# Ledger of designs, part 82: designed miniproteins, single chains, continued (4)

Each design is a single chain, and the fold is of that chain. pLDDT is the mean over its residues in the fold that is shown.

## One batch from the design tools (miniprotein)

Design m15022
Fold by ESMFold2-Fast:
Structure m15022 (fold): chain A 89 residues (1-89)
Amino acid sequence: SKDELLKLAEEYEKIGDELYSQGNYRLAAIYYIRAGQLYLSIGDFEKARELYEKALEAAGLANDGYMEFYLRMILNAKDVPEHLRSVFG
């Protein structure tokens, strides 16, 4: 249900926050991405954007250029050319 997906999204955000506090930025970014995807699936676009922004910050701290590019693509999807989406989608 939507309520179960919301609870799971909140749990993933919490796990991401705990990993971030431990300096595990790469894994924190992954959990933030998963939480953001869940918020998107339930229509909470504002919260999803917040999670993707948190993931981008964590990816930068992890020095993960691929994940940073992927997250920038998601956050700016409307401005990404179709041919580039096929490379990273």
Scores: mean pLDDT 82

Design m15023
Fold by ESMFold2-Fast:
Structure m15023 (fold): chain A 98 residues (1-98)
Amino acid sequence: MEAARDRVRALAEGAIDAAEEYLKTGSPEVKELAQKAIDLARKALEAIDRGDVPTAARLVSEAFELLAKAAEKLGDPEKAQNYRAASETARRIAELAR
């Protein structure tokens, strides 16, 4: 599943980029959620490197749920909805790649 791997890698990198912006401007609670999202996305990249796409996709899904929560705390419901959509996409990839 080369296409699934590439998609999960892109989602993980996107989660890290989004979380890094929240580390610059967020409250302490938002920064904590962003740091946890970065940790999960980095673990997802490690899972991809070992060929475990289902685990990587699940970790990316969890990272985007944390980003959605961070966006809600900042009063950005549109970003929260977009991050939840990304989380659902990653969850579906995890189910199909098993």
Scores: mean pLDDT 86

Design m15025
Fold by ESMFold2-Fast:
Parts: structure tokens; C-alpha cells; sequence
Structure m15025 (fold): chain A 67 residues (1-67)
């Protein structure tokens, strides 16, 4: 439904904002998005400085882990 789509958009926006900041620090080599469920996404960003896993939810919680 629209509520689930809106939550997913908020989570994606948070993850993309964090990933964009990481990509400015090094050459972007790749990015892969994955849904973890309604309103929660995981974005894996690979740069020349390493691989980072970003988890974000619709409430604006963002966790960044270096792999």
C-alpha cells in the first residue's frame, strides 16, 4: 500500500544520502541496494577506500559498517 511505499522511500532516501557522502571520499566502484523489509533498506557501497554497508529505516536511523 501507499504507506509501505512511503516508508520505503524514506529509508532509501536516508541510505542514499549516507552513501553519497561516502562516495565523495573515494572513487565510487559500485553500489547495491537490498530491502530488509517494509521501511528498512541496506545499501552496500564499494569505493577505492573500501566497502561499506549502510542500513537505514523510515524513522531516519542510519548505521554504517565497514566490511
Amino acid sequence: GDAAAAADKKAVAAAVTAGRALMKEGEPLGAEGKSLGPGKVQLTVTTSKGTYVIEADADGNVTITKA
Scores: mean pLDDT 77

Design m15026
Fold by ESMFold2-Fast:
Structure m15026 (fold): chain A 92 residues (1-92)
Amino acid sequence: ALDKGKEAYSAGDYETAIKYYEEAIAKDPTAENYTNLGAAYYKAEKYEKAIEYFEKALALDPNNKRAYALLGQAYEKLGELEKAEEYRKKAA
C-alpha cells in the first residue's frame, strides 16, 4: 500500500495516494505514514485534513522536521500566518 501510495503521489493522483496511505496507516500507524497522508491531502488542497494528519505525525514523533515544514505550509494556505511562521521555525 505505501509503495503504491508513493507511486500515485508522484504521478499527481492525490486521491489514489490518499486511499493507499489510508491502507498503510490501517496496517502501521507510523509518523511517516501520517506525514505522507497529510502531504497527499495538502496536494489535494484539503488543508484542514492535511493539518490533522501532520499533528498526528507530530504526536508520534515530536522532532519530525518534515511534518513541521508541511504544517507551516498548510497554515500559510489557510492564511494563518503566525502559526505558519511558528511551525517553519520548528522545522529549521
Scores: mean pLDDT 86

Design m15027
Fold by ESMFold2-Fast:
Structure m15027 (fold): chain A 90 residues (1-90)
Amino acid sequence: EKEELREKVRKVIEAMKEYAKEKNTSILNIGDLAKYIIEKTGLSIDEVSLILRAMVKAGLIKVVDDDNLDLSELLNTSLEEAVERVMKVL
């Protein structure tokens, strides 16, 4: 069960890094980002919301305002380190 959760976390992080690269920016609209993650991963909105909240708690993303997230820390963190930081707060 924890390995299945870790794989879902990995997919979300990979999708977020890919989307930031496509947009060529570290500051992303929350709604657009969530839609992209759902489309790329096939995860439910509840699963994506849970993982995004854990990423905020882990310090990987910062809430800029009600509509925008700063992914700078996530983009400067390796995939494996980011996954482990999220798993520690879940």
Scores: mean pLDDT 87

Design m15028
Fold by ESMFold2-Fast:
Structure m15028 (fold): chain A 109 residues (1-109)
Amino acid sequence: MTVLTQPASVEAKVGETVTIPDKYSGGTVSEFLWFKQKPGKALQLLIQNNSTRAPGVDPRYSGSVDYSKKTAFLTISNVQLEDTATYYAVAKTDEGLVFGNGTKLTVTE
């Protein structure tokens, strides 16, 4: 079984670049996705196929995978106050989709 480990929280200042790591272990992962969830809102797809930005998603969001470190990354450049949300890494495996526990990003001035 695939297990995803994200930091519980990350803080950033407006204008910084933030990177959220997702360490994976256990099974084989075919694809990583990243979702954003604001309180009371639906999950928004940000990244699919490891690094492909979903249509209509802000170009400040990017995805990457370091296979040697077994870590997927969501990078947000020039962070804004509206980026304050919970971010979920998702792994596509032979057993289906596996969700990380989520990382709460807090952006301050």
Scores: mean pLDDT 88

Design m15030
Fold by ESMFold2-Fast:
Structure m15030 (fold): chain A 68 residues (1-68)
Amino acid sequence: DYYEKGLELAGKGEYKEAAEYFEKAIEENPDNYKAWYNLGLVYHVMGKDELAKKYFEKAKELNPNFKE
């Protein structure tokens, strides 16, 4: 699972590699808002705020209501 591998790499501080795996997860399922959100988080941690904002916006478009 590319998404799970991305989470593992992000947890280890391997943000560039984590981003690559989140991108692969999005390629397999473009509706995976969690992959878009976590891609935004890793870019934010890397200081790429404009790129992070774009990915957060996409995640919000796919799931604007996280409340159950």
Scores: mean pLDDT 82

Design m15032
Fold by ESMFold2-Fast:
Structure m15032 (fold): chain A 67 residues (1-67)
Amino acid sequence: MEEVKKKAIDLMYERAKEAIDAGDLQQARRIVETLEKMAEKAKKEGNEELAEYFQSKVDEVRRLLEA
């Protein structure tokens, strides 16, 4: 189950990178906001592994947005 969710998260991360490369910073920010909300929800539900995975992808996209 978590494996399937991680694949979906990876797809969102790739979409965020494509949006940044295309100069669509609004779309990239929307994806980051969605991932942040999902990370917070997973943390509140006690799923620390999933929350950390979401957060790692958020951090990577944020670094790309600052570059």
Scores: mean pLDDT 79

Design m15033
Fold by ESMFold2-Fast:
Structure m15033 (fold): chain A 91 residues (1-91)
Amino acid sequence: GLREEAEEAIRRAERALEEGNAEEALEAIERVLEIAERLLEEGRVEEAIEFARRAIELALRLGEKFPELITEAIGLVLRAMGIIFEALLKL
C-alpha cells in the first residue's frame, strides 16, 4: 500500500544520502512527497503529515550534504509544507 511505498522511498533516500548519490536521493524524496500528496487525496491526513515531515528532514539533509542542490532542497521543503498546510485545514 501507500505506507509501504513511502517507507521504501524513505529507505531509498537514506541509502542514497549515505552513498553520496545526489540524483537518487532527490528522486526518492520527490517520491515520498508524491505519496504524501496521494495519502492526502485519500483522506489519510495524519499519514500525509507524517511523510511530509519526514521528507522535510531528508530535504534538509540533501541541501546540507549537496550544497549545489540547495535550490532543489528548498523546493522540496516548500512542497512538503504545502502538503502539511492543506492537511491541517482538513483536520
Scores: mean pLDDT 91

Design m15034
Fold by ESMFold2-Fast:
Structure m15034 (fold): chain A 72 residues (1-72)
Amino acid sequence: SDERAQSYIEGAKKLLEEGRYDDAIKAAQFALREATTPELKAEAFRILSDAYEKKGDTEKAQKYREEAEKLE
């Protein structure tokens, strides 16, 4: 559900702020499974991009940034 997606997105943002990048990735992936709107999917993809960038995985960061941009 979108409500569950929003909850996972909020959790993932907090995990990013805490430097818990792997946990943020997992939460954002759960958000993608629950999200039905382009807006929520784009937010989850942006979180994935940010988390992978912080981990130094530039290829995955770029991939998820491009996925988010396609939904806008």
Scores: mean pLDDT 87

Design m15035
Fold by ESMFold2-Fast:
Structure m15035 (fold): chain A 66 residues (1-66)
Amino acid sequence: GSELAARALELLVEASKALKAGDAEKAQRYANEARRLAEEARPTVPRTAAGLEKDAEYIREKALEL
């Protein structure tokens, strides 16, 4: 539940750092894993999970522009 959401948030922070460093591959890998964990958290914490999924999708889209 909330532990999966917390891990997803940690991965989003790492994805954001990779994106700022210009590492598209690393940013996509972290964002994809965060999205997966957020999806798994959805039945327990749906609002938090939806926000994390949206943030992960945003980072993935930005990484594709690098």
Scores: mean pLDDT 83

Design m15036
Fold by ESMFold2-Fast:
Structure m15036 (fold): chain A 61 residues (1-61)
Amino acid sequence: VDAAGLLEEALRRLRAGDKEGAVRAAGRVSPELAELIARSPLEEAIQAVEDLLRFVREARA
């Protein structure tokens, strides 16, 4: 499973205002992240996905 790809999809969907699609994509990586996105304001959800995506990319390096 490409966690970075799923997080990039979740981030793209959040930036487009598709919070439901972002929750579905993020849930395939982390149920906790999907719950955070569902309950958080859009700006906070975007920040959380960006932070996790950075972490995943750094772990590959």
Scores: mean pLDDT 80

Design m15037
Fold by ESMFold2-Fast:
Structure m15037 (fold): chain A 56 residues (1-56)
Amino acid sequence: KSLEEIKKSAIEGALKWVESGFPKEAALAMMRKELEEAGFSEEEIEEALKEFQERV
């Protein structure tokens, strides 16, 4: 997958976790971990987290 696809998958996964009753803080932590492992920069991770927060 491209970096864009990985980012979108992480956001969609986090949204599903929150929808399933998972705490938002836990979803954010999992998303951050996934993006860090994929090689995203801190700036890119923060942008993805912001996009997720706008959609919850």
Scores: mean pLDDT 81

Design m15038
Fold by ESMFold2-Fast:
Structure m15038 (fold): chain A 87 residues (1-87)
Amino acid sequence: MDESVLEKLKELEEKIKELEKKIKEAKEKGDKEKEIELEAELEKAKLEKEYLLSLLGVPSEEKREELEKELEEKIKKIEEEKKEKLE
């Protein structure tokens, strides 16, 4: 469990760094649409990282379901906000 979670955390950290770099590039180019899309992806990646960090605490099955539901709800809100900004 720990090894798999640590690998996913490493991948997410790399993804976050890449997204931050792309956001900076989009801002420099004045590409607001791409900036909004990349910021949504960054926020989702950060939420996934928080979820994985929570799993390292070896939560109960009930708590794990709560964390999964919370993650899904937060991701849904990010996607809805992204759509509103891109209209």
Scores: mean pLDDT 80

Design m15040
Fold by ESMFold2-Fast:
Structure m15040 (fold): chain A 111 residues (1-111)
Amino acid sequence: TAASLLNAGIAALLEKNYSAAIANFTAAIALDPNNATAYLFLGIAYLNLSQYDKAIAAYNNAIALGSGALKANAYANLGVAYANLGDNAKANSAISNALAINPNNPTALAA
């Protein structure tokens, strides 16, 4: 199921097996294209591989589909990806959006 693939992907992320994480999250999205959580973690896997354009695409899908803490986390990580690309204006905008949703978002506060 999509949930089993999501859980397998999260386990792979914790082991820093980013290729397995990407495969599992991509398979979860194929079964459930509205899975905002799978898109968030797919973005995190790509971010860890410095594949910033793919991370940005995944975070934008997580933002479009998600709400609350998940959406705040997606914006915060979007800011990290843009900062790594040197796009400080888009990074600052994304971090501001994360903090507007959750003023205590740890990733946004560390940026």
Scores: mean pLDDT 91

Design m15041
Fold by ESMFold2-Fast:
Structure m15041 (fold): chain A 56 residues (1-56)
Amino acid sequence: SMMDERFAALKEEVERLVAEGRVEEAERLILQAYLSGEISTEQAQELGRLLREMVA
């Protein structure tokens, strides 16, 4: 689905931003995607968990 394709793209972008030390940009990207309806609540929660795991 379009939402699943966007989620996959966002996951790659979040992973890239965190690898570059741009954690605040990654957090903002997830929030904006969720607020604009591009991803579901479950997908936003998954990306948030992934982000926390990568910075732990």
Scores: mean pLDDT 85

Design m15042
Fold by ESMFold2-Fast:
Structure m15042 (fold): chain A 55 residues (1-55)
Amino acid sequence: QEVEDAASGLPEPESTEIQEIAKTDPLEAAERAREIAERDPSWERTAELVEEAAG
């Protein structure tokens, strides 16, 4: 739930995809969020929230 909630802050369509991944593999969801932040630093804080919730 916390990982899904954090991932909902990501841009679509990745937000929906990562929320589904988070239900079965929270660490994979965090890795996907990090890749988004590496491409666009404006998502850095959101990726950090997903990583914190997953860890």
Scores: mean pLDDT 80

Design m15043
Fold by ESMFold2-Fast:
Structure m15043 (fold): chain A 59 residues (1-59)
Amino acid sequence: KVEEAIQAIKETFEKNKDKPLEEISKALDEVFRKYAKGLTREQIKKLVEAATELLNEKK
């Protein structure tokens, strides 16, 4: 469940990695919104951490 959401975040980042940071951030936010509906607060925290780590790598 959380693993699937994290994988979707990673795949979305990989597909959009050549775009400006703002576009990558928006694409990741859309994936996050889709999966967040069924996740607990702890699972949401893990998802945010995964997305933040990828965005920091892009910087």
Scores: mean pLDDT 75

Design m15044
Fold by ESMFold2-Fast:
Formats: sequence, structure tokens, C-alpha cells
Structure m15044 (fold): chain A 99 residues (1-99)
Amino acid sequence: DDIDNLQRRIDNDPNNWQSWRDLGRQYASLGDYDSAIYYYNRSIDLDPNNWQSWFNLGVVYRSLGDYQQARQYYQRAVDLNPNSVAARSLLRRTQQRLS
């Protein structure tokens, strides 16, 4: 929620993938997609099984109009967490838009 607070958390524990993900979400909410992508990739580098960062990359690429890339990231999120209603819904809707 607070970028300064998240930057402090990362400074204190740079291996916490959730802090990198949350920082990415803040920059995405500001429309800074380049920074959001960077921070989500840092989160994935630390834990490639965190479905939330894959899902959030899909949301960013969808916002950029790259539906093929968004579909790939949503698929990865669903593969990691098939119980995510949000990820399954956006994967299906993105697939329909590509057809």
C-alpha cells in the first residue's frame, strides 16, 4: 500500500518475494508498468511458484494490450493455483478475446 514502507521491507529482507510482489502492485496501480514488470520478475526470481506474481504480470500485459503474453502468464498462475477463481476467469476471458 505504501511504497516507502515496501522499499524499507525490501531493504531489511530482500529475499521476501511478497514485498517485491506488493511493490509491483503499487507501481501497476500508478500505471508504471515498466517498474511493475521489473518488481514482479524479482518476486518470481525469488519464488517461481508464487502464482500471484504470475497472475499480476498477466494483468499488466493485458493492460498493455498484449493478450498473447497475458494468456501465458494467466496459464502459469492457474497451473500453480487451480483454485484461483480470478486467475481461471481471466485466463478464459483472455482466451476468448484471442479467438
Scores: mean pLDDT 89

Design m15045
Fold by ESMFold2-Fast:
Structure m15045 (fold): chain A 64 residues (1-64)
Amino acid sequence: SDKKKEIQKIIDDTSKKLKDAGASQDQVDAAKSALQQIGSVNDVDSVKDAAKLIVKHYTDKVKA
């Protein structure tokens, strides 16, 4: 479905951003699992919001 494709794209984009921010593979894998779980029971907007919070958490920690 179109929703499944959008969710996968968000997960892939988030994984790239986390790696660029210096996240470990374990942290990237945990974030991917969390976003997949949210996407299985919620809409695309919920996955987008969760992805933004995850990215912010890692990028803010690098800037501090």
Scores: mean pLDDT 78

Design m15046
Fold by ESMFold2-Fast:
Structure m15046 (fold): chain A 68 residues (1-68)
Amino acid sequence: MEEIRERAKELIEKAEQALKDGDLVTARNYIADLARLALEARQAGHTELAKELFSEVKKLSDALIEKE
């Protein structure tokens, strides 16, 4: 569980930085990685963590769409 949280934090920070820098391709890739990690958390039975991560995916995806 903690390992998933640490990876998620890194992906969120990298995605936010890429969005800030206008690197939409890199941001999209990190958001996709985060979505995959959220699915892994769900499959491992960490439903609350998965819910948090899917919420972050939506937030980042909405920010990405707004830049187009």
Scores: mean pLDDT 83

Design m15047
Fold by ESMFold2-Fast:
Structure m15047 (fold): chain A 73 residues (1-73)
Amino acid sequence: VDIDAVKKQAEEYFDAQIEKAKKTHGEKVAQLLEKGKELYIKAFEKLKQGDLEEAKKLFEEAKKVLEEALAAM
């Protein structure tokens, strides 16, 4: 299982959702999705470095931001 492949797939998925949100829900939702993407990608980088505590924290922050984006839809 290649963490880099999973990260790339997640990145492509987020980019598609951000573009869709810009057309449907507006700039605020798109910005929240972009922030969620950044936190999620950072979490994978920390996971690759073996920093499990920081990875966990970043995944939790990403989830919170994505929940805010969903609520704003």
Scores: mean pLDDT 79

Design m15048
Fold by ESMFold2-Fast:
Structure m15048 (fold): chain A 59 residues (1-59)
Amino acid sequence: LSEEEVKLIEELVLESGLPESEQLALYIRILDEWAKEKDKNADIKELAEKVIKEFKESL
């Protein structure tokens, strides 16, 4: 991940409105899902937004 991509993920996690304890877990999940992504055309922002939505729905 580039510095710009890391900053984007951090901003999306902060904007999620989740408690700080959940924000760290969410950030780690986004990084893990990105590392497992097989689609070379995947957009990190779209993936992060999808993971955030799924994470919120699981709470």
Scores: mean pLDDT 78

Design m15049
Fold by ESMFold2-Fast:
Structure m15049 (fold): chain A 87 residues (1-87)
Amino acid sequence: GEEDLELAEKALRAAKEALELAKNPEASLLEAIAAAITAIGALFLAELVLERSTDPKAIALAKEAKEIAEKALEAAREAIRRRAEAE
């Protein structure tokens, strides 16, 4: 439904923002942690849509959000390691 599409769109936006923050070379340790938390939230929303939605558009956006959120979480984990070593 409309709500599932909105959740999928929110998950995709959150995943993209998390990836950008995680890949920012000037991001602090706290910002890298925030990127990880945002990516986890985006994954949760994407999986919720994938489990309950029958809307092909919502499913497609949620799959994209999941892929980007997984990349964002990986990038955030690497950023946290680098920032912890530098600080």
Scores: mean pLDDT 86

Design m15050
Fold by ESMFold2-Fast:
Structure m15050 (fold): chain A 58 residues (1-58)
Amino acid sequence: TEEDRELELNRVDAWEALAPHLTPEQQQELIRELRELGRTSDPEVRERIDRLVERIEA
């Protein structure tokens, strides 16, 4: 739903802000959580997740 998509996007925004402050081990855990969320998410949310994973892996 529209509301579910908004909540998921807000969660991704929060994780984007948090990611640079995480240890490498925590970043790997976040990547696993992001990939799991992305499996069932709206395409827009999935795109944001994929971009965040790319930034963490860079």
Scores: mean pLDDT 79

Design m15051
Fold by ESMFold2-Fast:
Structure m15051 (fold): chain A 64 residues (1-64)
Amino acid sequence: DGEAQAGELGERYRKAIVGEVPLDEAAKILGVTREQVEEIRRIVNDESLSPGEKGRRIQELIAA
């Protein structure tokens, strides 16, 4: 386990995804557009999707 910057980045990404930071900051943290952040947050909050499907959708958006 690395207490390194990787842990801080992971926490930052989590906060960006769950809506703990403003949309603009989330877009900067994730390296995507505001529209992509909104889509990511919609996926995370979509209770009809399994956790695996959510992760897959999010990765596809980030990789686009």
Scores: mean pLDDT 72

Design m15052
Fold by ESMFold2-Fast:
Structure m15052 (fold): chain A 55 residues (1-55)
Amino acid sequence: MSIEELEEKMEEIRRRTREKVAELEAKGDIRGALLVRVLGLAELGELYLEIRQKR
C-alpha cells in the first residue's frame, strides 16, 4: 500500500476512536472509553511500523 493510503487510514482510526470515546464518556461508560482508546493506539502502532519500513 502507498504511504498516503496508510496516512488516510490512521486519520480515520483517530477520528473514529475520538467519536466513539466521546459517545461512551457521554453515556458514563468510562471503562468502555478506555478500552476503545487502547485499541485505537494498537491499530495506530501497526500502521506506524508499516510507514517506518517504507520511509
Scores: mean pLDDT 78

Design m15053
Fold by ESMFold2-Fast:
Structure m15053 (fold): chain A 120 residues (1-120)
Amino acid sequence: MHKSLEELLELAKKASERERALMAVLVEVALRAYENLSVEEAKKILDEFTEKVKEKYPEFSELLDYTLELLKKLFEENVPLEELLKLAQEIGSLVSSELLAEVYEELKDIIEEAEEKIAK
């Protein structure tokens, strides 16, 4: 059973609005990496992405590291892509569109770099 999937969703429900926005972005990048890359390459991209996000939001380093570990565990458990897509959609729905847009704008260069490495 995908315990890490349930744990990520519960973490998002308990998180602050800003923490939820960061989780939503990280889960979306994880989804794109998992969809397009091998598990090994997806983990590398997600590790690099998370370190860069922590540089912008050092106050959320613990949350970001925990979210990263749960996402890497989902990759190792070979979770169905559909389940990770549902998680991304559900966490995204918990965040205000205004705040999500602000966080995406702040992380734009980091997200574009990750997307270029994922898109082949």
Scores: mean pLDDT 85

Design m15054
Fold by ESMFold2-Fast:
Structure m15054 (fold): chain A 86 residues (1-86)
Amino acid sequence: SMAEEEALIAYRGQFAATKAALAKYDEILEQKIKEGITNRRELYTIDGETFKAMQDAMNAARREAIEASLAEQAKRLEELEKRLLG
C-alpha cells in the first residue's frame, strides 16, 4: 500500500540520519583523541557544537536518503505504468 511505501521511505531516512549522526560523533571523538584529550568526561561529552554537527549531518543524510528513495519509487511507478499501458 501507499502507506507502507511511505513508512519504508521514512524508515530509510531515519536509518541514514542515525548512521550519519554516529559517524559524525565518532569523527569528533577521534579528533579529540588526536588533539591529546585524555579526560573521559571531555571525550564522551556531546556539547552544543558537537550536537549541532551531528544534527547537521543527520538532516543532510535524511534529506538525501528520502530524495533517493522518492526518485527510485518514481522510476518503479513509471516502469509499472509502461507495463500496464504498453
Scores: mean pLDDT 87

Design m15055
Fold by ESMFold2-Fast:
Structure m15055 (fold): chain A 60 residues (1-60)
Amino acid sequence: MTLEQIIEKLKEAGAKSLDDAARVLAELFGISPEAVRQLLAAYGAKSIEDAAKAVLDAVG
């Protein structure tokens, strides 16, 4: 998946918070939402776009 495709899926899912993004990203990459939340915190993610980058860098 490209970064652009991941961001588009987050928008389609109606993600409005980092918690929403964590749930959607967990489903897309087959990891737990808790693991995604910890990864986002370690990355310093402040936006949905940052969340997509963090997960792609770690597992994509």
Scores: mean pLDDT 81

Design m15056
Fold by ESMFold2-Fast:
Formats: C-alpha cells, structure tokens, sequence
Structure m15056 (fold): chain A 68 residues (1-68)
C-alpha cells in the first residue's frame, strides 16, 4: 500500500505531464490503487473531472506506468 505522500507525488507527476490539476490526477491515482479498471477510471475522470476521453485515457496510462 502506497502512502498518501507517495500517491500525491505520483499525482503531481501525472498533472505536470498531462496538464490536468493535481486534485484530478490524485483522484485517478487513488481509484487505480483501489483496484478500479482503467475504463472505470476514464469514465470517472470524464464525468466528475470534466476531462475529454482522450485526456482521461492519457492520465490513466501515465498513472498506471508510475504505479507499476
């Protein structure tokens, strides 16, 4: 289990690379860590985060890469 500090560090890197806010990136990272599927997290980011599907997929892809 990653610490909140480690999840925030991953979220900051995702935000920097994708241009989304750290809060949106942190939501994605936490949902992936909780075991939600990539498609479920993409739908969440589009509906709640206001992201395009393309941007949401980029966020999820990068977050997965950083989470291992």
Amino acid sequence: MLSDEELEEIARRVAEETGVSVNVALGAVKLLQAGFSDDQVVQYLVREGGLSEETARRVVELARRLLE
Scores: mean pLDDT 83

Design m15057
Fold by ESMFold2-Fast:
Structure m15057 (fold): chain A 98 residues (1-98)
Amino acid sequence: AELYANFAIAYARRGEVDKAIESAELALKIDPNNPLAHIALAVAYLQRGEYEKAIEWAKKALEIDPNNAFAYRVLAEAYEKMGKTEEAEKWRKKADEI
């Protein structure tokens, strides 16, 4: 699970979105509650411009770990890209409080 989640993050950082999603899905098949896999999917969908899916996966990551500052940052960026500036600022402040 951790190995596939680490590959997912690495692919996401390189902009290889499809490979990031595939690796994250493999990690979730092994461990459905893998926090890194949830974050990797959130980042991958954010990079694809699928902001609603990015928000969904970031929120799922926060259900597992409410102190995941990176999940709050993904929420802030997704809402900002959607033009929801007030919502983006709310999530950015939450990330800074952790």
Scores: mean pLDDT 81

